Designed miniproteins, single chains, continued (2). Designs and how they scored, part 16

Each design is a single chain, and the fold is of that chain. pLDDT is the mean over its residues in the fold that is shown.

## One batch from the design tools (miniprotein)

Design m4522
Fold by ESMFold2-Fast:
Structure m4522 (fold): chain A 80 residues (1-80)
Amino acid sequence: MKTVEELVEEFLKNVDKLSPEEAIAKFVEIYRHALAEATTPEAREQARLNIARLTKAFLDHPKMTEEDALALHRALEAVG
């Protein structure tokens, strides 16, 4: 399986090719993986930084609307 860092880089490279719904689904998948790998303090810090990078890229992307941002926020809340 690809590392969380590799999944983040792949998402950043391909986010413009995804629909908003596909982008949200992939973001949630990476988020779940990052949380599962965050078993040490260092891994938890890296997970937080990676999720911050994904969130910034998603919100800054010109095709993403306010509705897409709200849908992402709700999806991440549902994960915990």
Scores: mean pLDDT 78

Design m4523
Fold by ESMFold2-Fast:
Structure m4523 (fold): chain A 93 residues (1-93)
Amino acid sequence: HMSPVEKIRELLDEALERIERGEVTPEDMETFRAKLKALVDEAIAEGREEEVLRLITQAGDRIYELHPDSPAARAFAAARDEITRRVLEKRAA
């Protein structure tokens, strides 16, 4: 049994490897988004939002280095911004 943060790390590593190989379909991206969202929600509920932000930022930076104008780079940037917004809202409450 793995923590949500460990599952996020593995999911991101898998996604990055497949993107680097060019082996990602739109269906794969939607599956990754759904799984990532569920795990992120769980990790934030456990108070581990800072680690989640770090992982998403690192993955986004890696995608940007590989394909800066790609839909994947844009999607990771949007995910980082959304998670950052949720973390700030939680801290303000």
Scores: mean pLDDT 75

Design m4524
Fold by ESMFold2-Fast:
Structure m4524 (fold): chain A 80 residues (1-80)
Amino acid sequence: GDETKKGLKEGLEEIIELLKEGKVEDAIEALRALIHSLELNPSDELGKRVLPELKRALKLLEEGKVEEAIKLLEEIIKSL
């Protein structure tokens, strides 16, 4: 619902800010926490829709592809 959308937008905006500040490890931890929270609520349609893209962004960050991850996270926010 609207609360999930707001939480996702705020969380993803904070993760993008951390990445832009060079705090990559903090951003990875925040993104992992967000993914785990969504996996605990598998019936949420919005969470289910964005979860594969969030996992893709996490993989990009783990591979050091920070610019590509930021672009994907910004696209996810626009899709909310």
Scores: mean pLDDT 83

Design m4525
Fold by ESMFold2-Fast:
Structure m4525 (fold): chain A 68 residues (1-68)
Amino acid sequence: SEDDAIFEQAQREVADLIRRLREQGHSEEEILQAVTDWVRSQTDLTDEQKERLIRAAETAIRDLTARR
């Protein structure tokens, strides 16, 4: 569905944002704050999709920062 496509696009943009901020030397806390702010600013996502995306991002940030 269109909603699924919007959510998938948001997941890709979050992954790219995490990668860019990590490459720039930002802390886990700074990356999570930036991702949370970006996700909450999206008008095309439902509140449930926003919470799910933030939760997934928190796990991804932890996993990525633990690998270096």
Scores: mean pLDDT 81

Design m4526
Fold by ESMFold2-Fast:
Structure m4526 (fold): chain A 62 residues (1-62)
Amino acid sequence: ADELKNILLSLGLSEDTANEIISRLETSSEEQKIEIKNMLVDTLKENGKTEIANQIKEILDK
């Protein structure tokens, strides 16, 4: 949770937006969590943020 929040903040997202994303992940089904994870990772990779994408994937795979 804290690790993901710190990464989202480092991307220039507000604390409120980061908390909203985390809350959505916590309330989502396992299938929806996988879809959200893949969407975030793919979006970051497309924007050249491959290292951050890999960090988010590792956090969400726990």
Scores: mean pLDDT 73

Design m4527
Fold by ESMFold2-Fast:
Structure m4527 (fold): chain A 95 residues (1-95)
Amino acid sequence: SPYDQLLQQLKNVVEEFGKEYGLSPDSLEAMLQELDDIYDQSLREGLSLDETFDLLTRSILSFVSMEGFLRGKSTDEINKMVDDVQKRIDDMKAS
């Protein structure tokens, strides 16, 4: 379905980010599980595809920012990580 395809595409963005920035398998698995939980909750609440997408996107960007912060990355490095992921999500949605 379009909902399942969107979730899978967002999971792919997270997995690509994890490989590129060297996330631990545990951190990656935790983020992917959080996306599943948000998706399931959105469906239970009857949210639209766009509302579900916005929630998932905000969760991903918050995770990326927090991961960078916890790893002792500079503000410039964190901003670059967030911007790179945001662009991938925007490019995916535009396709």
Scores: mean pLDDT 83

Design m4528
Fold by ESMFold2-Fast:
Structure m4528 (fold): chain A 85 residues (1-85)
Amino acid sequence: DVEKTVEKIKEQVRNMLKALEEELKKLPKEDAEAAIPAVEEMLKEQVKLTIEENPELSEEQKEELLEETEKLVKEMKERLKKAHS
């Protein structure tokens, strides 16, 4: 079931992001903000590798996974800014 694969990948991205967010919260605000572009790049790389391992994914599902990853990173950035306010 390809749809279950999509949901599993989304869950993995959310779990990775939560772990990274907890580590970033331990850093000073400036260091946390400086790390965000690297975190985004790492997560996008991981999603791309996972997509390559699942060739049954449609173009639409591939785009959905990348868009979800970008959205989750933006949401994390907003939470970090609020936490350090």
Scores: mean pLDDT 80

Design m4529
Fold by ESMFold2-Fast:
Structure m4529 (fold): chain A 95 residues (1-95)
Amino acid sequence: MEFREAGREALSRAEAGLERVKQAIDDGASNGDIVEIAREAAKRSEEAARRAQELAEEAEKRGDVESAEYLREAARHSEEIARQLREEAKKLEEK
């Protein structure tokens, strides 16, 4: 239960980060503000992915292979979103 919730939270935080960046752009935020929001969202997604990976290792040690696989998939997806957010922030900083 806790393992599945952690994976779901990781995915939800990553997706919420993307929505926050989109909302900031729609609201006419400055490039500097958008960069800060994107970096904070990426950091949260990276931390969530790391936590999901740690829990995947714990689930595997307990023989819960299905929870471990789910958590690894959640971690990968959250890492991909974090990568996209960092790339967007970098583009805005270089401009």
Scores: mean pLDDT 81

Design m4530
Fold by ESMFold2-Fast:
Structure m4530 (fold): chain A 56 residues (1-56)
Amino acid sequence: HMTEEERKAGLAILFYSAMLGIHPSKLLGDEETIDAIAKLAGVSRELVEKLLKRNL
């Protein structure tokens, strides 16, 4: 099952995906949004990128 950090990152990814009206996979090309997600979730940018890549 997901760690607490992975769960927080996943929720932040879904929040930004919904806000921007795009699929999470499209976020891989947006460094500013990835940084914002990491900051919102309180996790590393590397963790956010790992989760986005895993879903592809």
Scores: mean pLDDT 78

Design m4531
Fold by ESMFold2-Fast:
Structure m4531 (fold): chain A 77 residues (1-77)
Amino acid sequence: SLSQQSIQQLADQITQSMIRQGLSSYDDLQQYVINQLRRDGMSQSDIDWVNQSLNNLRQQIQDSGYYQQIMDQVQRS
């Protein structure tokens, strides 16, 4: 489990990345990352691991209450 401070920093980083890439949802961000890694030649097993890690990160952000704040900031950009 990540500290609340670490989750807040990650939430801010995710928000900035989504705005820069024109992504409107965490699903879009996750798909963008997976597609990029696939194009870069990452193995399917490594892609599966990254996908699971992104799902776990989403859950931690949701549990910490930052998910809605990220979405609100992205929608306002």
Scores: mean pLDDT 79

Design m4532
Fold by ESMFold2-Fast:
Structure m4532 (fold): chain A 59 residues (1-59)
Amino acid sequence: MLSEEELERAAKGVQQAVADLFGAPAPSFEQAKEAALEAHKAGGGAATAIQLAARRAGI
C-alpha cells in the first residue's frame, strides 16, 4: 500500500496529467486517489492510473 504522502502526490500528478493530456477538467482529488490506489493494487504505473482516472471522470 502507498503511504499517505505517496498517495497524495500520485493523485495530484494524475489530476494534472489528465488535464494536460486530454485537455479536460482535472478529475477530483478523490477520483484521482482511487485511480492511483487501483493502479498500484493491479501492479500498474502512472499510465494505468491516468487512464483509470480519466475513465472515472467520464473522459
Scores: mean pLDDT 74

Design m4533
Fold by ESMFold2-Fast:
Structure m4533 (fold): chain A 100 residues (1-100)
Amino acid sequence: DEVVEELVERFLEKVPEADREAVEEWVKKFLEFAKKASKDLTLALLPTFVTDLLIKLGLSYEEAEKIAKEIVEKNKEKLANSSAVEAAEILLDAIAEALK
């Protein structure tokens, strides 16, 4: 709970216009999935998770999918070597930067 709240607050400092409930739901869903899934499966589905959040933040499917693929590819090595919490932080930071 505290980890989820910290990740959400950090994201909202960078993207204050974002829907808090959408971001909180995404963080919870991602962390729960990453805990039960293999690392390889989690990595394979990262573009899908990022696309889902970007759509909830108001992007079209086409824009969201393009940005999601770019974020995951640019951060591929870091994400492969990250814990679930670290991966969530990397993805949220990259999403916030992409929304500037």
Scores: mean pLDDT 86

Design m4534
Fold by ESMFold2-Fast:
Structure m4534 (fold): chain A 85 residues (1-85)
Amino acid sequence: GRVEGATVNIVVDGVGYAVGVIAEDRKPTHVTATGEDGHYGSARVTPETEAKSQELFDKGVALGNGALVEATPEQATMARAALKV
């Protein structure tokens, strides 16, 4: 069905990441990340990461694309995992 994206900027240990969530019919399917070095990656949302992906998507929608936000450790882990794909 309907595909939407939302993006936030986070800082983890002084390193910036642009983190996106792609959702289909309001359910997150993929997390994307772009590091300050320009490295891009994506990872599928799993049952274990679904709630945190939904939280990140909702935050990106509420604050607007590119908003700078304080990341939870789990959201930082998801961004780093996406960059390894």
Scores: mean pLDDT 74

Design m4535
Fold by ESMFold2-Fast:
Structure m4535 (fold): chain A 65 residues (1-65)
Amino acid sequence: KEKKKEEIKKLIKEGLKAQIEGNIEKANEYAEKVQKLIQENKISDDEYNELLAEVVEELYKEEEE
């Protein structure tokens, strides 16, 4: 389960980066993969919010440099 959470987190991060770059097709691709993994692994709203918060924190740390 933890390995799947890390995969979802990575896909969220790549999707956000693609959205920032204006690559709508790629961003949608990552969003679909995230939704599929959430459904298949029955990720709760609380778990998803934790993953999203971690991704935002990682992106913020990257911006500080």
Scores: mean pLDDT 76

Design m4536
Fold by ESMFold2-Fast:
Structure m4536 (fold): chain A 77 residues (1-77)
Amino acid sequence: EKKKKAEEYYKKGVEHMQKGSDALAQGNLEEAAKHFREAAEYFEKAYKLDPSNKVAKDLAETARRAAEALEQQIADG
């Protein structure tokens, strides 16, 4: 059960990373920040349910930093 749920959260994280990258390509910083934040949350949930998935941990940190950087750009602009 928990392993399947961790895999589902990981997949959702990947989907939001893709949507965030797409939004960035379109110049939509607000949508990109939202998707990277959602990706970070899903990867963190995946890692909590499956601590052996170190990739999920690393992606959560990457996505969180991307969201924070974009949010700062939006606030400063």
Scores: mean pLDDT 87

Design m4537
Fold by ESMFold2-Fast:
Structure m4537 (fold): chain A 81 residues (1-81)
Amino acid sequence: MLSDEEREEILENIEELIEELPSLDERERAVKISAVGILLAALTLADPEDEELQRLTAEVVRALLNGDVEKALELVERIRE
């Protein structure tokens, strides 16, 4: 398992990356979405039995691919809780 400190740092990085997306061009947006995906994968791999975490992380990626930044941030906040 990740420590609580490591988990919080990853979630903070994810939120910062997502918050930047509306101001970026298509190429930079793709790079940031890929980085978010890698960080979300790190969270799920650290807790492979957390079904809710796996579902929420998949929904975050789906929201980002659909351009729904507000939904993605809402889902990340639910993961943080």
Scores: mean pLDDT 82

Design m4538
Fold by ESMFold2-Fast:
Structure m4538 (fold): chain A 73 residues (1-73)
Amino acid sequence: ATATLTVTVPSGKIAGVSWLKDGKVATDATVTEEYLSDNTVKVTASGLEPGTYTAVAVDEKGNISTKTVTVNS
């Protein structure tokens, strides 16, 4: 399966993005990041198995924003 999540941090520039499966860093997914602005990133992950996935974006001030999606069979 493929999932696309758009994450916006409240202020500043995104310093990093992580892709998590069930609260742990996912190492088996192909993840593509597209920066729509300094504070907004579109994360597309493919090759996903069923589970709960979270995109985490951190800005330069340490603010964290998350988006979660559940992938079903």
Scores: mean pLDDT 79

Design m4539
Fold by ESMFold2-Fast:
Structure m4539 (fold): chain A 89 residues (1-89)
Amino acid sequence: MADDLAAMEARRDEALRLEKEGWKTLEARFAAATANEELVAEGEFETAAEAIDAAIEYRKQGLEAGAMAVMESPEGEKVVIGASGLAAP
């Protein structure tokens, strides 16, 4: 759990850094499910960081959660940022 949360938080910090550098979020979505793969929550957000934060909060609750976002630089370069954690036992 600690390992995947740290990785997700690093991705959230990366997204925040890109946003501060003028990158725009084109799409950002998250999903959270039980250990039995039952969907609990999903949503779309205005920023990559918000989608990742939502996934982190569900992961802290012991759910399997992930986020994916596409960001575009001021120069038109696109990057995909993904963050995901495994379901708690």
Scores: mean pLDDT 76

Design m4540
Fold by ESMFold2-Fast:
Structure m4540 (fold): chain A 93 residues (1-93)
Amino acid sequence: MDMEVLKRGRLLNMALEAQTEEEIEELIEKLRKEGYSEKDIELVKRAIKALLTDDEELAREVAKEVGVEIREDMGPRGLAIESLARVLGVPVK
């Protein structure tokens, strides 16, 4: 139980701290090994891009696909962080 929670937390931290293409590729490889779908991996990539580029439209698009409620007090950073947490916290059946 703790190991699974720690693993998901580590993946989320890697996504939030990713600043280079190399760091993003390392995260993607870990997500594939952990059984995340290609769709979830693409959502993670887009959310990280929105964070790094402060792209509000991209952050809103990802949030809509993930099912995050879009609020006017949420900037692109807030939308991307919520999207990453939701995608990475969803258990693969």
Scores: mean pLDDT 75

Design m4541
Fold by ESMFold2-Fast:
Structure m4541 (fold): chain A 108 residues (1-108)
Amino acid sequence: SKEELLEKLEKVLDEMVEKLTAIAPELKDFFEEVRERFIETVRYLLENSSPEQFVVKLQAVLIAELTEIYLKARQNLSPEKLEQIEKVLREAQKKLMELIREYAKKEE
């Protein structure tokens, strides 16, 4: 269901923000802003797109948002902390992509 997908996505994003904030507490507000923007986009796309459009559009948005976090971290953090950020973003991307694809497969 749409509600179950939103709950699962929110859980992964909350875990991502918690881990990112532990590495770079000075960027907490930025990480929370990205999280809220992504969830708003998910809600919009669930109501305004076909399952096929939903997957493609949300994947593009996800890559863009994670890239924005990476670039912000690269500008503000040491190489050591940046590597920690990269690991968190990679794990979050994998989990989020899996949830998006599994939802689309069930709606076909």
Scores: mean pLDDT 86

Design m4542
Fold by ESMFold2-Fast:
Structure m4542 (fold): chain A 97 residues (1-97)
Amino acid sequence: SEKEKLAEEIKRSYELLRRLSPAVARVYFDSILIVAEYRMLLKNNKIDTLSEEEREEIERAEEVLRRITEIEEKALKTGDIDEALAELDALAAEVEA
């Protein structure tokens, strides 16, 4: 049933979140904050005040969040939490290199 599928996905999400490394959590929250600031500037028509370096930082943060979302969505569908955690750790190491 649909309720059983949702319950299973919630359990998988809980397990994934509970097992996140500090590095993944740091990269995820830093990326959220960068993108949130960009969205606020966009809403106020101030995006043209951004430097080239700031634009590149925002683009990198958006790409990181997109990749995290894809890893999470795959994990929720497949139940392969160990694979997802390894992929997230590799992503965090790449970002912090």
Scores: mean pLDDT 85

Design m4543
Fold by ESMFold2-Fast:
Structure m4543 (fold): chain A 68 residues (1-68)
Amino acid sequence: SEKEEILREAVNYAIELIKKNPKLSTDELYEKVVEFIKELAEKRGIKLSDEEIRQIAADAVVYARILS
């Protein structure tokens, strides 16, 4: 699924951000992940609603924190 691929890449991106700046706030991390998902979806020609982008970003931040 295209959404699963975006989620996987968003999780990896969030993990990299946490490693680079461990003091990054959850809000700052979430905002950066939302922007990343928007850019990735546009680059791949995938149409995502704002609600879908927010949900994927929220899930990615949670998973990245667990895996970091």
Scores: mean pLDDT 87

Design m4544
Fold by ESMFold2-Fast:
Structure m4544 (fold): chain A 73 residues (1-73)
Amino acid sequence: SPLPSNQELLDKLRELLENGEAEHPLAARFSILYLEAKERNITEEVREKFREMYAAGKSGEEILAALEELLKK
C-alpha cells in the first residue's frame, strides 16, 4: 500500500497531539484535511508543507492553518 512517507509524518503529528498539544477538534481537522488532499491528489504537496513547517518548529495549529490554505488553491 502506497503510504510509507505519509505514515512517518502522521506518526509525528500523533506524537505532538498526544504530548499535550492534543485536542479532539485538531485531530479531526487534520483527518478531514488529509482525506480532501487525497481526493484532490495533492498529498505530496501537503506532506512537503507539513515537513517544512514541522522542521521549522511550527505548532500543530499553525501547520493545520497553512495546510488548509494549500487546499484553497
Scores: mean pLDDT 65

Design m4545
Fold by ESMFold2-Fast:
Structure m4545 (fold): chain A 95 residues (1-95)
Amino acid sequence: SSAEAQKLLEEGVRAFEEGRYEEAVELLDKAISLLEDPGPGVYAMRGEALRRLGRLEEAIRDLEQAARIAREHGDYRLADSLEREAERVRAELEA
């Protein structure tokens, strides 16, 4: 439901802000599965949490998905920022 998705998103944001990255990923996974049209922010946050956990390939996918959504919404500055963050994660993966 929309209300359940919003609650999970709020709990995921809180977990992320508190440094509970594994819990943030689980909560944001559930939120994304229930959201009809997830925005770029939820993918960007899950991607950063995945990066913090060393799950770099998954982090890259989420940051690239967030960039695509931002571009579709006309937010080219956010899209460019997210693409550069994905490039930074790719450099970490290849190091």
Scores: mean pLDDT 90

Design m4546
Fold by ESMFold2-Fast:
Structure m4546 (fold): chain A 115 residues (1-115)
Amino acid sequence: SPLRQRIEELLEELERLAEELRALAEELKDPLLAELAELVERCVETARELLKVAKEEDLPTLLRLVEDILELAKKAVEATKIPDEAERRAALRECLLGLELLLGLLDILLALAKK
């Protein structure tokens, strides 16, 4: 399936971004970046599990969710470059909240797909 291959490619890109966030967390000794890395890792794991059980008709929805997760992960990496600490923290927390909401949606879809 072209859609399954596309989703797998985006999940591999997300794994690279999670590794980048984790490296930045270690370099900067930032627990918020460590939490963001963990959250991206959990999104990848849940999306891969969902991909195993998803029907072809559900793949466009999963693709959109993975694309949205990827955009938030990219925004988190870019937010680490913001010079102002308060603005940087606010941007990172916004990314964290967005990723938590998308992970919650992946969990709901996985529960529904297994019924």
Scores: mean pLDDT 90

Design m4547
Fold by ESMFold2-Fast:
Structure m4547 (fold): chain A 69 residues (1-69)
Amino acid sequence: LDEAIQLLREGARAVKAGDYEKAVEIGKRAIDSFTDEELQEAGERLGQETKDADLARNGSRAVLLGKEA
């Protein structure tokens, strides 16, 4: 799910930058477009491809922020 991985990367960068409003918007777009299972798979692949646990963690955080909004 290349598109889901790209959304998680964008969400992760928004979280790292402290732009939580943008992170919520990206997270909501991800939830509207993909299932929880697809987003979990995308997060795992993002972590594997980048070897960056912080990037993967912040991507998941953006999704959670979208769910809470």
Scores: mean pLDDT 79

Design m4548
Fold by ESMFold2-Fast:
Structure m4548 (fold): chain A 100 residues (1-100)
Amino acid sequence: SSEIEKLAKEAMKKLEEIKKKVKELYPGTKEEEIFLRWADLAKELLKNILEGKTSVEEAKKKLDEIILLLEELSNELQELAKPVLELLGEIFNKYVDEEL
C-alpha cells in the first residue's frame, strides 16, 4: 500500500530525529537504553509490515509490547515518542483493513 509506505517513511524519519535528540539529552542513561530498545521494536514492526512478513495478530502483539515499553520511559520521552506511536497505530489500522 502506497499510504502505508508513506506513513512508514514518515514514522521512520521522526524516529531517527527523536533518537538523535535522546542521545543528545540523555547520553549513557537507562532512559537512552530503554528508548533505543523501543525504537528498535518500532522499526522491526514497520519493516515486517512493509515486507508483508507479519500476521495481523503478530503485529498487534508487537504493537502492545511497544506501548508497554513506552510506559517505562519518563513523561518527557513519552511525549517525544507520541507522534511515532500515533503513526504506528495508523499504519497498523490500515494494515488490518488491507489484510482483513
Scores: mean pLDDT 85

Design m4549
Fold by ESMFold2-Fast:
Structure m4549 (fold): chain A 73 residues (1-73)
Amino acid sequence: LDEGLEAAREAARAGDTRMAAYLLLGVLKHLSSRYPELAEELEALARQVEAHRDDPEALLAQTDRVGALARRA
């Protein structure tokens, strides 16, 4: 998880939006399988990633949101 999230952050900083979105969606799917009680919040974050998959700044912000949610779990 930490490796996947850090890789997504690095991809977003490099402007590789396709890789950043792919990695973020993978992290979110793993979290929703492990923490079904957070499924609605994780699904909302996944929709934000998909809506802004060509925006590196938005994807970078989503890495912070996913990290914060994972720490709450």
Scores: mean pLDDT 80

Design m4550
Fold by ESMFold2-Fast:
Structure m4550 (fold): chain A 78 residues (1-78)
Amino acid sequence: MLSDAALRVLEVMVRTPGESFSVRELADMAGLSQAATSRALRELEAAGLVERGPDGRYRFASPEALERAAAILRERYA
């Protein structure tokens, strides 16, 4: 199951699903430390939801991953 930090990072990313993000940007937007954000991103990568691009920035792995992320957030906050 995803941690609360991973869910907070997902919530930030689903607001602008076409964009890529640095660890610093996600940390600032999610209200997390850089270390907590890095751990959250590793969880999300392991779950197949996000990927690290060649520029070192993080994005949704696929349109299907975005849909799965949205479903997870709806279930968690319903």
Scores: mean pLDDT 84

Design m4551
Fold by ESMFold2-Fast:
Structure m4551 (fold): chain A 95 residues (1-95)
Amino acid sequence: SLSAEQKIQKLADEIVDVIVEELGSDALPLAELMKDSLLFTYHLYKNAPADIREFMMSNATNQILQELRRLYPDKKDTIAKIEGLLKEIVLTASE
């Protein structure tokens, strides 16, 4: 079975792929920054209680979603797909 870290890395890589494919290659620096933010949050709170891990990761994912909605207001289907992957990251971080 995959570790929580490996699952989050795989999900973050999938988000990068979705962003590049659906928003264009010019969005790659933004996608990499979002991936780095998610992995940084996971590592920073890895040994915290589950409720704190969930809260901090949920906060990080909500900031990402707000920024995507601001930058790409017309890309509702793409953002909904990313939101699903971000929810899986929150669940994985809280295990």
Scores: mean pLDDT 90

Design m4552
Fold by ESMFold2-Fast:
Structure m4552 (fold): chain A 56 residues (1-56)
Amino acid sequence: SAADQQIAAIDQEHDQRMAEVMEEGKKTGDWIEHAAKTMEVTGDYVDQVLAIRAAS
């Protein structure tokens, strides 16, 4: 379905964002900031998936 295709694209975007957050955490060593950014990226992902599922 169109919803499944949109979610698959969001899954790929989320994987890329998480990789960026991990790489930044490794460079800075600021694991508190890393945790905060991980929560933000995860929240964005969940909101996007829920919005698509609600529209389906």
Scores: mean pLDDT 83

Design m4553
Fold by ESMFold2-Fast:
Structure m4553 (fold): chain A 85 residues (1-85)
Amino acid sequence: MTEEEKLMAEGAADILQNGDEEELAELKKFLESEETPESVKLKALELVAENPTPKSIAFLEELAKNSKNEKLKEAAKEALEKAKK
């Protein structure tokens, strides 16, 4: 993972924890985009799982249930399990 990709993942995790409704909607588009590197998507979910908030848990539950990307859906389920530990 490049330094740029790491910063993107950290920014996405921050939005998941502290973002408003508009920021979360844009983040959903970013995570569902085929142009976004898969490594960035997975790292963002991993970072969120380490410091979960009620807002980030709700977002992860939506991704786990409704995402069209099977890898993202599975990663969201794994992040939820880690958040419970």
Scores: mean pLDDT 78

Design m4554
Fold by ESMFold2-Fast:
Structure m4554 (fold): chain A 81 residues (1-81)
Amino acid sequence: SDDVRQKVFQIAEDYAEQVKEINERMSKTKDLRELMSLGAQMVGLSAKYVSDINDATQGLSPAEKQKIKEEAKNLIDSRIS
């Protein structure tokens, strides 16, 4: 549904923004401890993203889930590239 699409796209945009911020911080730091901490934060964000998308798409058919996940991935890739 359109409501599910809007929710998924909001989740994807929020995730992309947070990933972009962490990537910027990683590119600027020389501190190994900070790099490790930022890497752990990225793992946590990715796990949360998968969980949030699964929750938002729970009522969709398998084909609709695949399509919307691909659209969300394309949105994320366009924001962080």
Scores: mean pLDDT 88

Design m4555
Fold by ESMFold2-Fast:
Structure m4555 (fold): chain A 88 residues (1-88)
Amino acid sequence: SERLAEETLELTRRALEDPSYFEELGRASVEVARDREAADLFLERASREERFLAGRAYGERSESGPVLRETAEKLRRIGEEIDEELEK
């Protein structure tokens, strides 16, 4: 779904400039994550900052169900490690 990847990339660029697009980006990121072709195209074309923002928006929208709990727990652990390094 090349269109899904392109629309999500444009939405990510808008969200970097305007935080009001963050919730819509979260919805689009969930759809991209469910589509292997769209996910691969997005990761290929997106900058590091764009990938980070989309990943954050995905996290906010994907907080339902047992399968997503493991991912949320991994992201929490990564955040704790970053906080520990920043306190130095």
Scores: mean pLDDT 68

Design m4556
Fold by ESMFold2-Fast:
Order: structure tokens, then C-alpha cells, then sequence
Structure m4556 (fold): chain A 60 residues (1-60)
């Protein structure tokens, strides 16, 4: 499924990986946005992915 929900999951995973590698919150959000955008093909999916990526980074 290429939905906003799936984009959010992909973004969260990308953000978590970035944070694990020492990336800051902004970088993790950007990684999540790019992953979400790639999965959904929409800006809304990118935004959801970025939000989940930021959330993952803040869970230190």
C-alpha cells in the first residue's frame, strides 16, 4: 500500500536509522520526509514521514 500511513512508517524507520548514526533531529526529519515522499509519491506522505522521523529522533 502506497498510503500516507505507509509513508509514515517508512519515515519513522529512516529517521530512527539516521538518529542511531548520530544525526540530529532536523536531519532525521529530512531523512523521514524523503523516505515518505518516495514511498507515497505525495507531499502529504513526505510530511507524514518527516514527522515520524522527527519523532523517532526525539526518543533518545
Amino acid sequence: MKSVEEAGDAGGAAGAIAAANGADVETSRKQGYLAGLRVSGTEEGGEAGGREGERAAKMV
Scores: mean pLDDT 79

